# Ledger of designs, part 97: designed miniproteins, single chains, continued (3)

Each design is a single chain, and the fold is of that chain. pLDDT is the mean over its residues in the fold that is shown.

## One batch from the design tools (miniprotein)

Design m11360
Fold by ESMFold2-Fast:
Structure m11360 (fold): chain A 90 residues (1-90)
Amino acid sequence: SYEEYLKLAQELRDSGSSLSKHGQEALRSLERLLRAGGVEVLSLKPLGEKRVGDNILAAGELTTSRGTRVAVLTLDSDGTLLDVVFLPAP
């Protein structure tokens, strides 16, 4: 749910956890897709990563010319991107 994603993003920001290779690659892929779609990406700062069941959740703070959001990426155990949710920045 939205509230679960907000809680996760806050926990990852507070913990300062480093991203795995899968999480790092997923954020790089997201940045490339956004740029290819015409989004002016100024920065995508890793926030952290957490395992939730069989999935990996990675979060990044996305700053564009249009403002800042938090991106939460859901990956499977092989690093395949399953979903991306964009949350408002506080």
Scores: mean pLDDT 80

Design m11361
Fold by ESMFold2-Fast:
Structure m11361 (fold): chain A 130 residues (1-130)
Amino acid sequence: ARPPPAVVDPSRPPFSSPELDRLLNELLGALLAHPDADVLRDLPDPEVLDRPDWEAVVADPMSLDTIRARLEAQQYRSFEEAVADLRRMFDNALRAFPEGSAERRATEAVRALAERLIRELEEERRRRLA
């Protein structure tokens, strides 16, 4: 099948920051290694969704594979920019997956890990600036 349009913006020049790359690889690597992460790797299957038309109501669809592709292409200029994409992904999934579903519980588990790691990395960054 023909691949979808590129998830990275080719007009956006790559941004190189070893510290940012370290922080984002640590965060994303932990999320990708989570046993429940598969529900967030790609866009949800319409047959599983409470709203099969959800893609039409979501302005910015987001997945772990999109975030990984953007990280590998050095498209993130700040830690906060990557965190915004992660939070959009979780918000989209929590709106799409029905309450009580296995997919919703998996999403909540990965989100709990993400929010903990984000707090720990932000605290590390603040301590280094003090």
Scores: mean pLDDT 75

Design m11362
Fold by ESMFold2-Fast:
Structure m11362 (fold): chain A 140 residues (1-140)
Amino acid sequence: SQEQLNQKLQEALQSPDTDVALGSLSGILFEIRLQHETKLPKPGEPLSPLTENALAQLLVPHAEQLIPLLLQGLKHSNPGIRLNSAEFLGVLARHAPNTVLKHASQILPALLEALKDKDEAVRLAAAETLGVLADQLAKL
């Protein structure tokens, strides 16, 4: 299963279609949640530590390639894709802070815009990710 998730991630990163790539990332999160959660979380509920750690192991090696895709995902018409993109950026901010901070000039404005999102779950995820980034910046 983890080899299949790694393959799906690589296929998403190589896809010329951004919607297909972002849909694949959302599918990966859903599959990881099914492996670790006894109940499906409501939109905007924090990731469990087991789900976050499993996701981090998958995403961190590809953080540089994922960041541009996730920035596009924050602007997607589908609120689920915007939510998942904000959550993935939060995972990367906690587990790959040096890579995320290299891209702070693109990430910070995008997350600030996501604070104005019409979907409350997207706003909450963006706020949490901004808090992580602010803490990391204060340590520099």
Scores: mean pLDDT 83

Design m11363
Fold by ESMFold2-Fast:
Structure m11363 (fold): chain A 75 residues (1-75)
Amino acid sequence: SAVEQTLRDLLLGMKELGWDTAEEAERIAKTVSQAPQNRRDAGVEVNEETLQQLIEGIKEIAEKLKEGVSVEELI
């Protein structure tokens, strides 16, 4: 799915940048959750269900990082 591909691309990007902490994943989730307001302000339709699935996927990544799973193991 598009959400699964986006989450994989996110994990690859995090690996390349050395972002391997739960705090960094949580910051990404917050940024993504704020993006719909900017798109609505620009008159662009936002798919709320797809966005919610993406946010939940990023939050799951953050929880696994807190548990000691590496970004490389999540790819």
Scores: mean pLDDT 74

Design m11364
Fold by ESMFold2-Fast:
Structure m11364 (fold): chain A 76 residues (1-76)
Amino acid sequence: SDSLVSQGTTYYNQGDYQRSIDLATQSIRLDPTNSRAWVLLIRSYTQSGDLDRARQIGDQAVSLGLISQSALDGLI
Protein backbone atom coordinates (compact mmCIF):
# COMPACT_ATOMS: atom_id res chain seq x y z
CA SER A 1 0.00 0.00 0.00
CA ASP A 2 1.00 3.66 -0.36
CA SER A 3 1.10 3.93 3.45
CA LEU A 4 3.75 1.17 3.71
CA VAL A 5 5.85 2.81 0.96
CA SER A 6 5.60 6.21 2.74
CA GLN A 7 6.68 4.65 6.07
CA GLY A 8 9.51 2.73 4.38
CA THR A 9 10.71 5.92 2.65
CA THR A 10 10.84 7.66 6.05
CA TYR A 11 13.04 4.85 7.45
CA TYR A 12 15.19 4.92 4.29
CA ASN A 13 15.77 8.68 4.75
CA GLN A 14 16.78 8.01 8.39
CA GLY A 15 19.33 5.35 7.27
CA ASP A 16 17.25 2.46 8.66
CA TYR A 17 17.54 0.32 5.54
CA GLN A 18 16.47 -2.92 7.25
CA ARG A 19 13.11 -1.41 8.30
CA SER A 20 12.74 0.11 4.81
CA ILE A 21 13.34 -3.37 3.26
CA ASP A 22 10.72 -4.92 5.57
CA LEU A 23 8.04 -2.32 4.72
CA ALA A 24 8.80 -2.35 0.95
CA THR A 25 8.58 -6.18 0.98
CA GLN A 26 5.21 -6.04 2.79
CA SER A 27 3.94 -3.50 0.22
CA ILE A 28 4.97 -5.79 -2.68
CA ARG A 29 3.21 -8.77 -1.02
CA LEU A 30 -0.02 -6.72 -0.83
CA ASP A 31 0.35 -5.21 -4.34
CA PRO A 32 3.08 -6.71 -6.58
CA THR A 33 2.36 -4.01 -9.22
CA ASN A 34 3.34 -1.11 -6.92
CA SER A 35 6.47 0.06 -8.78
CA ARG A 36 7.33 2.57 -6.00
CA ALA A 37 7.67 -0.32 -3.52
CA TRP A 38 10.05 -2.14 -5.91
CA VAL A 39 12.15 1.05 -6.32
CA LEU A 40 12.31 1.50 -2.53
CA LEU A 41 13.37 -2.16 -2.06
CA ILE A 42 16.14 -1.85 -4.72
CA ARG A 43 17.41 1.45 -3.23
CA SER A 44 17.36 0.02 0.31
CA TYR A 45 19.44 -3.04 -0.65
CA THR A 46 21.86 -0.81 -2.62
CA GLN A 47 22.37 1.52 0.38
CA SER A 48 22.74 -1.45 2.79
CA GLY A 49 25.57 -2.77 0.55
CA ASP A 50 23.73 -5.86 -0.76
CA LEU A 51 24.29 -5.05 -4.43
CA ASP A 52 23.74 -8.65 -5.60
CA ARG A 53 20.25 -8.69 -4.04
CA ALA A 54 19.49 -5.19 -5.37
CA ARG A 55 20.33 -6.46 -8.88
CA GLN A 56 18.22 -9.64 -8.51
CA ILE A 57 15.18 -7.66 -7.31
CA GLY A 58 15.75 -5.03 -10.02
CA ASP A 59 15.96 -7.65 -12.78
CA GLN A 60 12.67 -9.13 -11.51
CA ALA A 61 10.99 -5.68 -11.54
CA VAL A 62 12.18 -5.10 -15.14
CA SER A 63 10.91 -8.57 -16.15
CA LEU A 64 7.48 -7.69 -14.68
CA GLY A 65 7.42 -4.40 -16.66
CA LEU A 66 7.33 -2.30 -13.48
CA ILE A 67 10.53 -0.30 -14.15
CA SER A 68 12.77 0.22 -17.19
CA GLN A 69 16.32 -1.12 -17.51
CA SER A 70 17.49 2.53 -17.66
CA ALA A 71 15.74 3.29 -14.34
CA LEU A 72 17.32 0.19 -12.73
CA ASP A 73 20.82 1.18 -13.92
CA GLY A 74 20.32 4.55 -12.17
CA LEU A 75 19.33 2.88 -8.85
CA ILE A 76 22.37 0.59 -8.42
Scores: mean pLDDT 89

Design m11365
Fold by ESMFold2-Fast:
Structure m11365 (fold): chain A 73 residues (1-73)
Amino acid sequence: MLEQLVLDPGEIKSEEELEKELEKIRKGIEQQLENPDPSNVELLSMSKEEQEERAEKALEYLREQQLKNLEKR
């Protein structure tokens, strides 16, 4: 998946901050879909539609992980 799909749990204090970080990642994904990084061979081998679906699943996974981290606090 995209190398830039990283959220720092230490930076995220609330659901509002989580949404802001996810928005930044989504914009990064859109830029990668327009000009794919050669290091992301997985993305390069997929159609744009498949890349978008994978990106959505990755964002959902990241949201779930960060929400779990917020609950611990």
Scores: mean pLDDT 65

Design m11366
Fold by ESMFold2-Fast:
Structure m11366 (fold): chain A 90 residues (1-90)
Amino acid sequence: SPEQREWLERERRRLESQASESEIAAARFAQAQIEERYGPTEGRLVYIFTLLSLQKKVPPELFELYQKFLKNEVSLEEVFEALRELLATL
């Protein structure tokens, strides 16, 4: 939804302000790979997950949920909700 996209864009900017240029480059590389294969929404999610992972802030459960999403086993909404909950605790 547009509201979820705006929220992701705000969180992306916040995480980028806390990341080094090399971490941002790594996250953009991962985003490009996933976007080419799965689509732009999946790419944006992997960008956020990569930045959080480099900061050691991603619990294993969230990574597992994202992998299930790529396999169409869970909805995009479930991934957004889990990410929102994580980012609210940071």
Scores: mean pLDDT 76

Design m11367
Fold by ESMFold2-Fast:
Structure m11367 (fold): chain A 100 residues (1-100)
Amino acid sequence: MGNSPLEVLNASKQAVNNWLQLLIYASQGDSDGALRSAQAGYDYATKGAKLAKEAGDDDLAKDNEALAEAMKLVADLLRQGAAPRDALGQGNRKLSELLG
């Protein structure tokens, strides 16, 4: 007991905002910007998933878990020296597979 709907929504909104920032940085070839956005988005998506589960919102929890997994993949690929657009492309494919 402790999750306000606003806290759940804020974490989810911050995760989505970081995904959008990742798209912008990747389009510019900015590996450092893309990595920061992927890391921040992963943290917010992980928090959003936990808060959504505790609130009983299984759909929002699943959406946040999918976004977290996609962002973790992008961050891991960027750390391995992948081009930002290639890392994002793999993240988008993973997100599509998880969300249907």
Scores: mean pLDDT 86

Design m11368
Fold by ESMFold2-Fast:
Structure m11368 (fold): chain A 100 residues (1-100)
Amino acid sequence: SLEELYEKLLELGREMVKVVKDYNEGKISEEEALKKLKELVKEIEKLVEEVKELFPEAREELDALMKKMKEALENKDFKGLLKYFNDLLRLVEKILKKAE
């Protein structure tokens, strides 16, 4: 269900926030943060593909946000990565609220 996909996205988002926080606090290296964030973004991409199958009308906007997240990660822009992920969560939440 979209509700289950949203919960899984929230969980992956919490893990990304923790990785970025640990990096900012000097607890992990940039290389370790990048490795972990790349793995988390791949899992997010899989869930986003499932959302796109359920809600084809959101496909273009979801693809644009995933592209921005991947570009932010490639540029080591962890603030941008979290920003675009939050934009993606807000879009999924908006879809969820309309799918009554």
Scores: mean pLDDT 88

Design m11369
Fold by ESMFold2-Fast:
Structure m11369 (fold): chain A 69 residues (1-69)
Amino acid sequence: DRLEKQIEAIENNESIPLKDDEEADKLQELIAKIVEEINEKYPTKQDPEKVQEIMKKKLIEELKKEKKK
């Protein structure tokens, strides 16, 4: 499962396996959306490590939803 490998890579801070540029573009768009949501919800300066952790958790949740149809 490609999505499962992507989730595992994110959890392990590894390079995310992508099949093509289209998948890369979709992933970038999703990351941009998550970053925007974090900035809106947490407008004060947060620990960069904590922000990164929140972003990873949200990205994993979105990919898990995509895997389960």
Scores: mean pLDDT 72

Design m11370
Fold by ESMFold2-Fast:
Structure m11370 (fold): chain A 61 residues (1-61)
Amino acid sequence: MVVDERVEELEPGHTVVTRVTDDGVIEVTYLSEVGDHLRTATFTHDRVTGASTTTVEVRPR
């Protein structure tokens, strides 16, 4: 479950979403609009297990 969520637009077409779960998982998602594509990059860090993952996805709009 998400305990804390922050959405911030850094510049036009670039948004950062930071989420913290009650299980100590920190997720940071970067959303960028590049032409006719939406690029997302998600970084997840689990503070309990110490595991980190990064996922990058590019999708047509």
Scores: mean pLDDT 68

Design m11371
Fold by ESMFold2-Fast:
Structure m11371 (fold): chain A 69 residues (1-69)
Amino acid sequence: MSGGERAAEAVAGAARLSAEEAGKPEEAQIVYDKALAAGLAAAKAGHSSDETARVAGEAGREALKEQGV
């Protein structure tokens, strides 16, 4: 995997874990998918691993908020 893909997966995984720890395991997959998709899109667009992680983190945080975490 590229550094960007790995960064996106790591950040998406952390967001998923946050949903699971908040007692919302059914929503965890939605949070993961949203964060991962945003991060992978940034990486595919040529953004750095740091920027990819930031984009994935923002999407994950937004998804967590939408799910009431």
Scores: mean pLDDT 82

Design m11372
Fold by ESMFold2-Fast:
Structure m11372 (fold): chain A 90 residues (1-90)
Amino acid sequence: MKKITLKIDAVGLSVEEITGKAQKAAEEILKNKGAEVNLEIYVDPEDKEIKEAAEKAGEDLKKLAEEVAGSKATVTISEEKGKELAEKRA
């Protein structure tokens, strides 16, 4: 079974930038119909607005993969990885 891993680094981004990255992830999902999709989203736990936007983007992408692309999708939102990335970039 074909597997694809899509990573969205939401650390330090605006809601619009997250939407743009989610759109690119959606295009990749649609190019790989029937694949097993592993979606990893990294969020800074201190940014509540970005966390909510990332959670919604992940849910929307999972629905797209499962309902439109006929794929199995796993969505992981990592606050631990997001915090690590924020600290490394400070």
Scores: mean pLDDT 81

Design m11373
Fold by ESMFold2-Fast:
Structure m11373 (fold): chain A 92 residues (1-92)
Amino acid sequence: SAMDQEIKERLDQLEKDLEETKKYLKEVLETKPKDEAKAFLEATIKALEGTIVLLEQLKKQISNPELQKRIDELIKRIEELIEEYKKELEKL
């Protein structure tokens, strides 16, 4: 359906944005002062937690099992990143 295609494109874009965020965070940790890096990590963790909430809501609204599986896999990846970023935050 047209809605399934739109959701697929949104998930593809979100995965790309996630990889770009990882690259940018690495640069921030290497180049920015600790206070700025801490603020960025805290904001990024909060944004990622919000993304999980939105993905859980989206999953409830769709019937396509392939898309539900993609959402579950993406949530797991984001949860793993949040834990990694929390460990980085403890080092600052």
Scores: mean pLDDT 87

Design m11374
Fold by ESMFold2-Fast:
Order: sequence, then C-alpha cells, then structure tokens
Structure m11374 (fold): chain A 84 residues (1-84)
Amino acid sequence: AAAEKIAEVEARLKAITEAARAATTLDQVHAVADQYRAAVAEGRKLAASLSPADAARFEAALTRASQEAEGAIVRAMSRAGRAA
C-alpha cells in the first residue's frame, strides 16, 4: 500500500540520520551521503507513481525526514573534516 511505502522511505531516512550521527570519518560520511541520495531518488520515483492525495502526504513526510538527514550529514562532514 502507498502508506507502507511512505513509511519505508521515512524509516530509511531515519536510519541514514542515525548513521550520519555515528559517522567519524569522511569515508563513512560519503557512504551515508550516497545512501541519502539513493533514498531521495527512490522517494521521487515513488511520488510520481502515487495519487495526488498520497503524493501530498508523502512529500510532507519526505521534506521533514530529508531536512533532518541533511542536517545530520552536514554536521558529520564538518566534524570529520576538522579531524582530518
């Protein structure tokens, strides 16, 4: 169901946020950033296949989860970059 796929993308972005917070090296941060880009690309493809109502709910959830993941990745990049 559409709601299940939306929840799956949200869970994936949450896992990416947690991985970013745990990252200590630039290689780890780059790997997490690659996973983030892949998850967002899958989310965009999913949104294109949903009804307008489901797409609206998904885009609201994706925006919030994406902002949290991006913030965590940026902070991880700064921490790892200073250590290098």
Scores: mean pLDDT 81

Design m11375
Fold by ESMFold2-Fast:
Structure m11375 (fold): chain A 96 residues (1-96)
Amino acid sequence: SMKEKHEILLRAIGTALRLIGAILDLERAIRLYKEGKASPQELQDVIDRAERLIRDARRVAREARKAGFTKLAEQIEKLVRELEELIRRARELLEE
């Protein structure tokens, strides 16, 4: 029980950090694309990585909430929403 809770906590912390990294990576990719310094494919690759991370993060947030790490689960869910909004904006740029 305690060992499993520690493993869930570490996964949740690691997932929150990866989401922050993905937000920064996608913001940078959007900026570089707008400046003509990144290709459509390079922006699409960052979007694809972010979407895979969102799927994993949703699962980790559910596990964290069930383990009693409610605030950390809420933080992950907030970061997922921020990343989804950036993905939406990046896709709109690719459609221009």
Scores: mean pLDDT 91

Design m11376
Fold by ESMFold2-Fast:
Structure m11376 (fold): chain A 74 residues (1-74)
Amino acid sequence: SEAQEYADKVIAELEEKKAASTNPAVQRTLDLAIRLVKHYVKEHPDMPFEEAKRALDNLMAATMADVARLEAEA
């Protein structure tokens, strides 16, 4: 589905950011986000793409804000 394809793209971006980080707190935060994306698409397999995209975009924005904060503290 388009939602699954978008989720796969989001997961790939999160995994790339995790691989680029040497900060354990950042890696843990990105791991949690990846897990949440996978659970979201599993629990909502028939969700319309527009709703899934909005939810995933919101999760990404929150995750990136947490990552930026953790990197500033390091």
Scores: mean pLDDT 86

Design m11377
Fold by ESMFold2-Fast:
Structure m11377 (fold): chain A 100 residues (1-100)
Amino acid sequence: SMVDLLLKAQVHLISMSGELYTLERMAARLADRNPEAAAQIRDIAAQMRELVEQMRKLVAEMQQAYENGDKDKVEQLYKQILEIVDQVNELARQAEAIAA
């Protein structure tokens, strides 16, 4: 249902915001011990912030499409959200590799 996709999109946004917070905390912890790694993780966090902002816009567009009864648009926007989720997960893996 459109409501189910919108709810899932909102859950993805919350999850990605949490991942961003984790990266920012990781960089802060590494700042004194490994400033080069901290800087690289901050660069990844900056990219993740842009993706989270794109996801917020897509969720807002999904809400509008839902209110208009446009099921095809809701499904199309949800697919775009899943692509952003994949990109965020890849950035998280890169940050973890740097922190190891």
Scores: mean pLDDT 90

Design m11378
Fold by ESMFold2-Fast:
Structure m11378 (fold): chain A 88 residues (1-88)
Amino acid sequence: SLKEEALRLAEELRKLLKEEGFEVLGEQVYELTKEAIEAIEKGDYLSAEIQIGLLGIIRGVLKLMGASEESLELMDRLIETLRELLKK
């Protein structure tokens, strides 16, 4: 399911970002992913959009700080997966 895929991507990102020295941002990505999924399941689409938007901001910060292309590609996949989940 898209929900399981999003959680899997967030867990992979959390581990990879920890290895790259971005442990705190990786934990935030995981938390925001869980909150976005919960918001979507509750029909709170405004909160879901805000949390997905925050993931986009974190992606930009990670790029500026020199995170790997693999981490940035996983961020893009996570955001897209959550966007697909949001569209019903």
Scores: mean pLDDT 90

Design m11379
Fold by ESMFold2-Fast:
Structure m11379 (fold): chain A 84 residues (1-84)
Amino acid sequence: SLFLSPEELRRRGEELVDGFEKAAKEGRYDQALIAGNIEATAADILGHREVAAEFYRRLAEHLEKLGDKETADFYRKVAERLAA
């Protein structure tokens, strides 16, 4: 398997999530959401639960800014479960 350090995963996830709102506004909403979820899921699978929780929390923040409060609430709850 490809191994990534927690710091490298955090950097990649932050870059991806920082691009989320722009991609979503450009009509790539589903693609941006899928890509963000993939990075968060990869961090969780690799045992980096805190990194995964941070990515899901950031996705929730971007979704809320886009007006998708229901999906934002869903990802916020995922982040809370990972941080517990």
Scores: mean pLDDT 68

Design m11380
Fold by ESMFold2-Fast:
Structure m11380 (fold): chain A 83 residues (1-83)
Amino acid sequence: SGLAEVLARMEELLRPREEELLKETDEERLYQRLLEILREAGDEAGVALLEALRALRPYAEDGSPEAQAAGRAARAAAVASFE
């Protein structure tokens, strides 16, 4: 169990679709397609991880010390849920 195992499971599920996914240039469409594939496979942990990573993007783009601290705390909480 843990983040590494969740990532390995996601990679296994997404591998047959890799060419399709690499051709998608729209980040929102790519995100929705990844969610659909993981949901169809019943990978609830992968869905949760992908949603958590998306939720952290505003903190990565906001260079303020407060936003960076909030982003680190949110990431730590997300990682802990998979460990």
Scores: mean pLDDT 70

Design m11381
Fold by ESMFold2-Fast:
Structure m11381 (fold): chain A 94 residues (1-94)
Amino acid sequence: MKEKIEELKKEVLEKLREILSTTDVSEEQREATVKDFGQLLDLILKEGLTPELQQALELLYQELEKVAGPENKEKIEEFKEKLEELLKLVEESR
């Protein structure tokens, strides 16, 4: 279970890096975004998906959609699906 959660977390962050690599944002901003998502995921893994963390996640989704643009909609959808799989696994492990 823990190994699968760690693997999915890695896949989610790799998918995020892939999406950001198709944008014109700076490498510094890409790393900052990945770090922010990673920290949020760590909090969700530790505390569960609280209403506050869910709101923070929704805000990060909105920023990602704004930065990546409509041409990356399918990649963002895949990212959301992987993240939802991770969140479901975290909830099932509690």
Scores: mean pLDDT 77

Design m11382
Fold by ESMFold2-Fast:
Structure m11382 (fold): chain A 94 residues (1-94)
Amino acid sequence: AVLDLSAPSVVPVGSTLTVTVTNRGDKPLEVYVRLGRPGLPPLVSEWKTLAPGESVTFDLGTVTEEGTYTVVVYAREVGGDTFMPVASFEVTVT
């Protein structure tokens, strides 16, 4: 999927972590975000539908532990059968 991502690479403990996803393609996409958290279960966002050119901001909550958090963005075409991982990055919490 042709997605632009905007997220911090480093945040302080106690900050709210947000990820903004923009659909740069020509088709509507369903998108969600999975956050791997040190010592905690992964957080999975709600699903959102992004029209071409649309942006959505996922609020992943407050980061309470220092360490490396892994963000994975999943997308599928509307009416598609399977979400695919389309982007992955790390956020360092200090």
Scores: mean pLDDT 82

Design m11383
Fold by ESMFold2-Fast:
Structure m11383 (fold): chain A 74 residues (1-74)
Amino acid sequence: MSPLEELEQEMERILAELKALPPEEVEKAYREKVAELERRALQIYFTSSPEERAQLEALIKRFNAEAEELLREK
């Protein structure tokens, strides 16, 4: 499995976990998970082709949009 596919699966898992949490715990969990994802995204970015970088940027944008939607509902 490619690093991008693994990252996408991890992002989906994190979003599912955030949706299952009580509203008061979402912000803390989001901050912790985002820090981990940023480290992994940087590592992938440096080893990626231009096409893979475009896919990574699209994945990050999608993840952030969905996570921000969850945070705005507070």
Scores: mean pLDDT 77

Design m11384
Fold by ESMFold2-Fast:
Structure m11384 (fold): chain A 61 residues (1-61)
Amino acid sequence: MDHIGEVNREVGREIAAIGAAYQAVVIDGLSKDEAVERAIEASGASRELAERFVDNFYAAK
């Protein structure tokens, strides 16, 4: 049981989800639904986490 490794995996997934959401919404101009799916596929993050980041970037667009 590697608590530090688990935390680092969560942080890594979060960073990947943020990057994928930003790419999809801001760079590629995808819809909210497509951006959420891209963030999930790129990071393995939960749909809830992916939706949170997509919503933030979509609101800022």
Scores: mean pLDDT 74

Design m11385
Fold by ESMFold2-Fast:
Structure m11385 (fold): chain A 84 residues (1-84)
Amino acid sequence: SVAEKVEELRAFVREHVDEETAERLLSLYDRGVQAIEAGDREAFEAVVRELVRLGLEAYRRGDYNTAGAYFEAVRRLAELAAAQ
């Protein structure tokens, strides 16, 4: 279920990044899930763009754990979108 996939991502993110980053990432992920469920392509693309931007910013500063968490959220959203 979508709820189980959200909990899996929460566990993954909390293991790899700080709590503030986790809350930001999970908020964006939730918006992405809502956009998929609503069929709102523009909202979905905006969320993916923001996650990629934050991941690239983390990567540029050498924070590879945070970058990896953002890119993993994008990958999981793409899988959810493909399943709909």
Scores: mean pLDDT 85

Design m11386
Fold by ESMFold2-Fast:
Structure m11386 (fold): chain A 99 residues (1-99)
Amino acid sequence: DLEELKELNESLLKVLGPYYELLRKGVKEDEAIEYTAKNTTLEQIEKAIKAAEYAKKKAEEVIAENAEDSVIVKAAQNAIELMEKIIEILEKIKELKKK
């Protein structure tokens, strides 16, 4: 639903917005991760991880419901791969935040 998508988007953008802005400016991934860890709270990072995991689950449901539509399946698979990458980045940010 729209409310759920809004909350999910806000949770992800609070952590990943600054991260991707740094990458766009040519900052290296490791430095962008360190900067993001210093400028976000552990609670914000954990909420972003849960939001990305939820988005991945929804994309998996889309595949199950649309198994016969190769275009929709491919788009959902791409979304799953993107969310898996996002979760990996967020987990790295979380580990640095604990230090």
Scores: mean pLDDT 83

Design m11387
Fold by ESMFold2-Fast:
Structure m11387 (fold): chain A 95 residues (1-95)
Amino acid sequence: SSPEAVQAISEAIGATLRSIGELTGALLLKKKGSDKDKIKEEAKRAIEESEKSYELIEKKKEELEKLGEDPSGATFLGETAKKNKKEAEKLLKEV
């Protein structure tokens, strides 16, 4: 693969990991029985980060497609970010 394709998928992976990290943080606060305001604030951050991650992953998917590379990996990462946003939104509604 070209250096540009390697960079694009690497950045998509990084965005996905940030989305996972924020959601995990919010879920850990809930598991620990933390204050509702803390859980709510972390859930909001998880929503925001997952949305930003999805937007970045979609841009990287487009870059891969323009390079003639298989975008399926980036598609999977984008779906993960979408799932994380929905889980964080569910957590926010339950608090």
Scores: mean pLDDT 89

Design m11388
Fold by ESMFold2-Fast:
Structure m11388 (fold): chain A 72 residues (1-72)
Amino acid sequence: MTPAQREAALRELETVYGMSPEAVALLRRLGFSVEQLRAIGWLRKNKADDGAIAALAEAWGIPQSTVRKIVA
């Protein structure tokens, strides 16, 4: 993953998936990969349930509350 690819994925989350600038800034701080950022976009569109949120929190090593803020 290059910084340019990561920035492109963050721009897609803002412009295509309607993520706020505050949420995008949070994602920059968390250091997510391009694949993780694309998964977030898909989950925002397809509504993650509590099971999906728990699985992602475990897989990504972040709190479930943080996943809920990103995908909701």
Scores: mean pLDDT 74

Design m11389
Fold by ESMFold2-Fast:
Structure m11389 (fold): chain A 63 residues (1-63)
Amino acid sequence: VEAIRQAALDAYNQAVAEVKKLVDQGRESARTVGEEVGQALIDEAGALLQKANDEVSALMAAA
C-alpha cells in the first residue's frame, strides 16, 4: 500500500512541476506577447493538474 501511495505522490509531484512551468510561461507570455497566449498556457496547466488529481485519486482508490 505504501508503494502505491508513493508512486501516486511522485506522479502528482511531476505534474505539479509541469503545471508550474506552464503557469510561469503563461504569465511571461501574457506580459510580453498577450493575455490570450498567457491564458491558453494557464488553461493547459489547469487541465494537466486535473488529470494528475484524477490519476492520484484512482491509484489511492486502488490501494
Scores: mean pLDDT 74

Design m11390
Fold by ESMFold2-Fast:
Structure m11390 (fold): chain A 67 residues (1-67)
Amino acid sequence: SRADLEFAVALAEAELAVASPEQRPALHGQLARIYEALGDHERAAAYRALAGDAPPLPDVLAAILSR
């Protein structure tokens, strides 16, 4: 049902709040599938882009994290 899909969105968003960087693409992919099932094609497309096209960290942040 739509309510089950909306609950799945809430769970995936809660997981994103505590997710490691390595887990985020998988959760974005899950959200894309859920939004596609809900008929929200715009939001599904946005989450698919995040799952496959995560922006790289800026060099300055990468340098800080490598210390």
Scores: mean pLDDT 70

Design m11391
Fold by ESMFold2-Fast:
Structure m11391 (fold): chain A 77 residues (1-77)
Amino acid sequence: NVVAILYQLAQNAGLPLSQGDIERLIDESKRALNAQSKPEIIAAGISTLLQLGAKLSDVESLGLPQEVVQRVLDLLQ
């Protein structure tokens, strides 16, 4: 569940985001990247949360696959 993953990251980072905010972030990520795959949507959402104040260490605490973490790093370039 992409909403649950991104919401957990936001909560761990202390970001004042609701589940509705996370759903909007997911929708925007899908549109911005034309992303159809779940890993691409997760990576885009994580990238946005990092811009909002989340830390890379918060992402690591989620236990995500290395390929998702790498896609996040690629999006930050």
Scores: mean pLDDT 75

Design m11392
Fold by ESMFold2-Fast:
Structure m11392 (fold): chain A 113 residues (1-113)
Amino acid sequence: AVEELQKALEHAKEAARHLQEAIEALERGDADTALEHLLEAKKHASEAIQHLKKAGPIAAKALEHAEEALKHAQRAIEALEAGDLDEALRHAREALRHVQEAARETEAVIEKL
């Protein structure tokens, strides 16, 4: 339980770091760099989801936010592939907000164990 939550937290933090890099790249119009970081963020969000699922019902709130982060990261990738940098930026910002909430909820659960 604790080990799964710790692994989920590390992956959520990595997803947040990559989403911040993607947002900066999108703000300067660097689509190639943004795509690289969005793909890494999606990978780390997916890993966080798998570890949160293994942690069980105690991680339900963190899991909900991690799943929303993955959904928005995917929407950002699709918008970027369509050439819509403004839409990609909106979804990347939503993904960051949700992954930060997932990290906070995961950390709060760890502190009570």
Scores: mean pLDDT 91

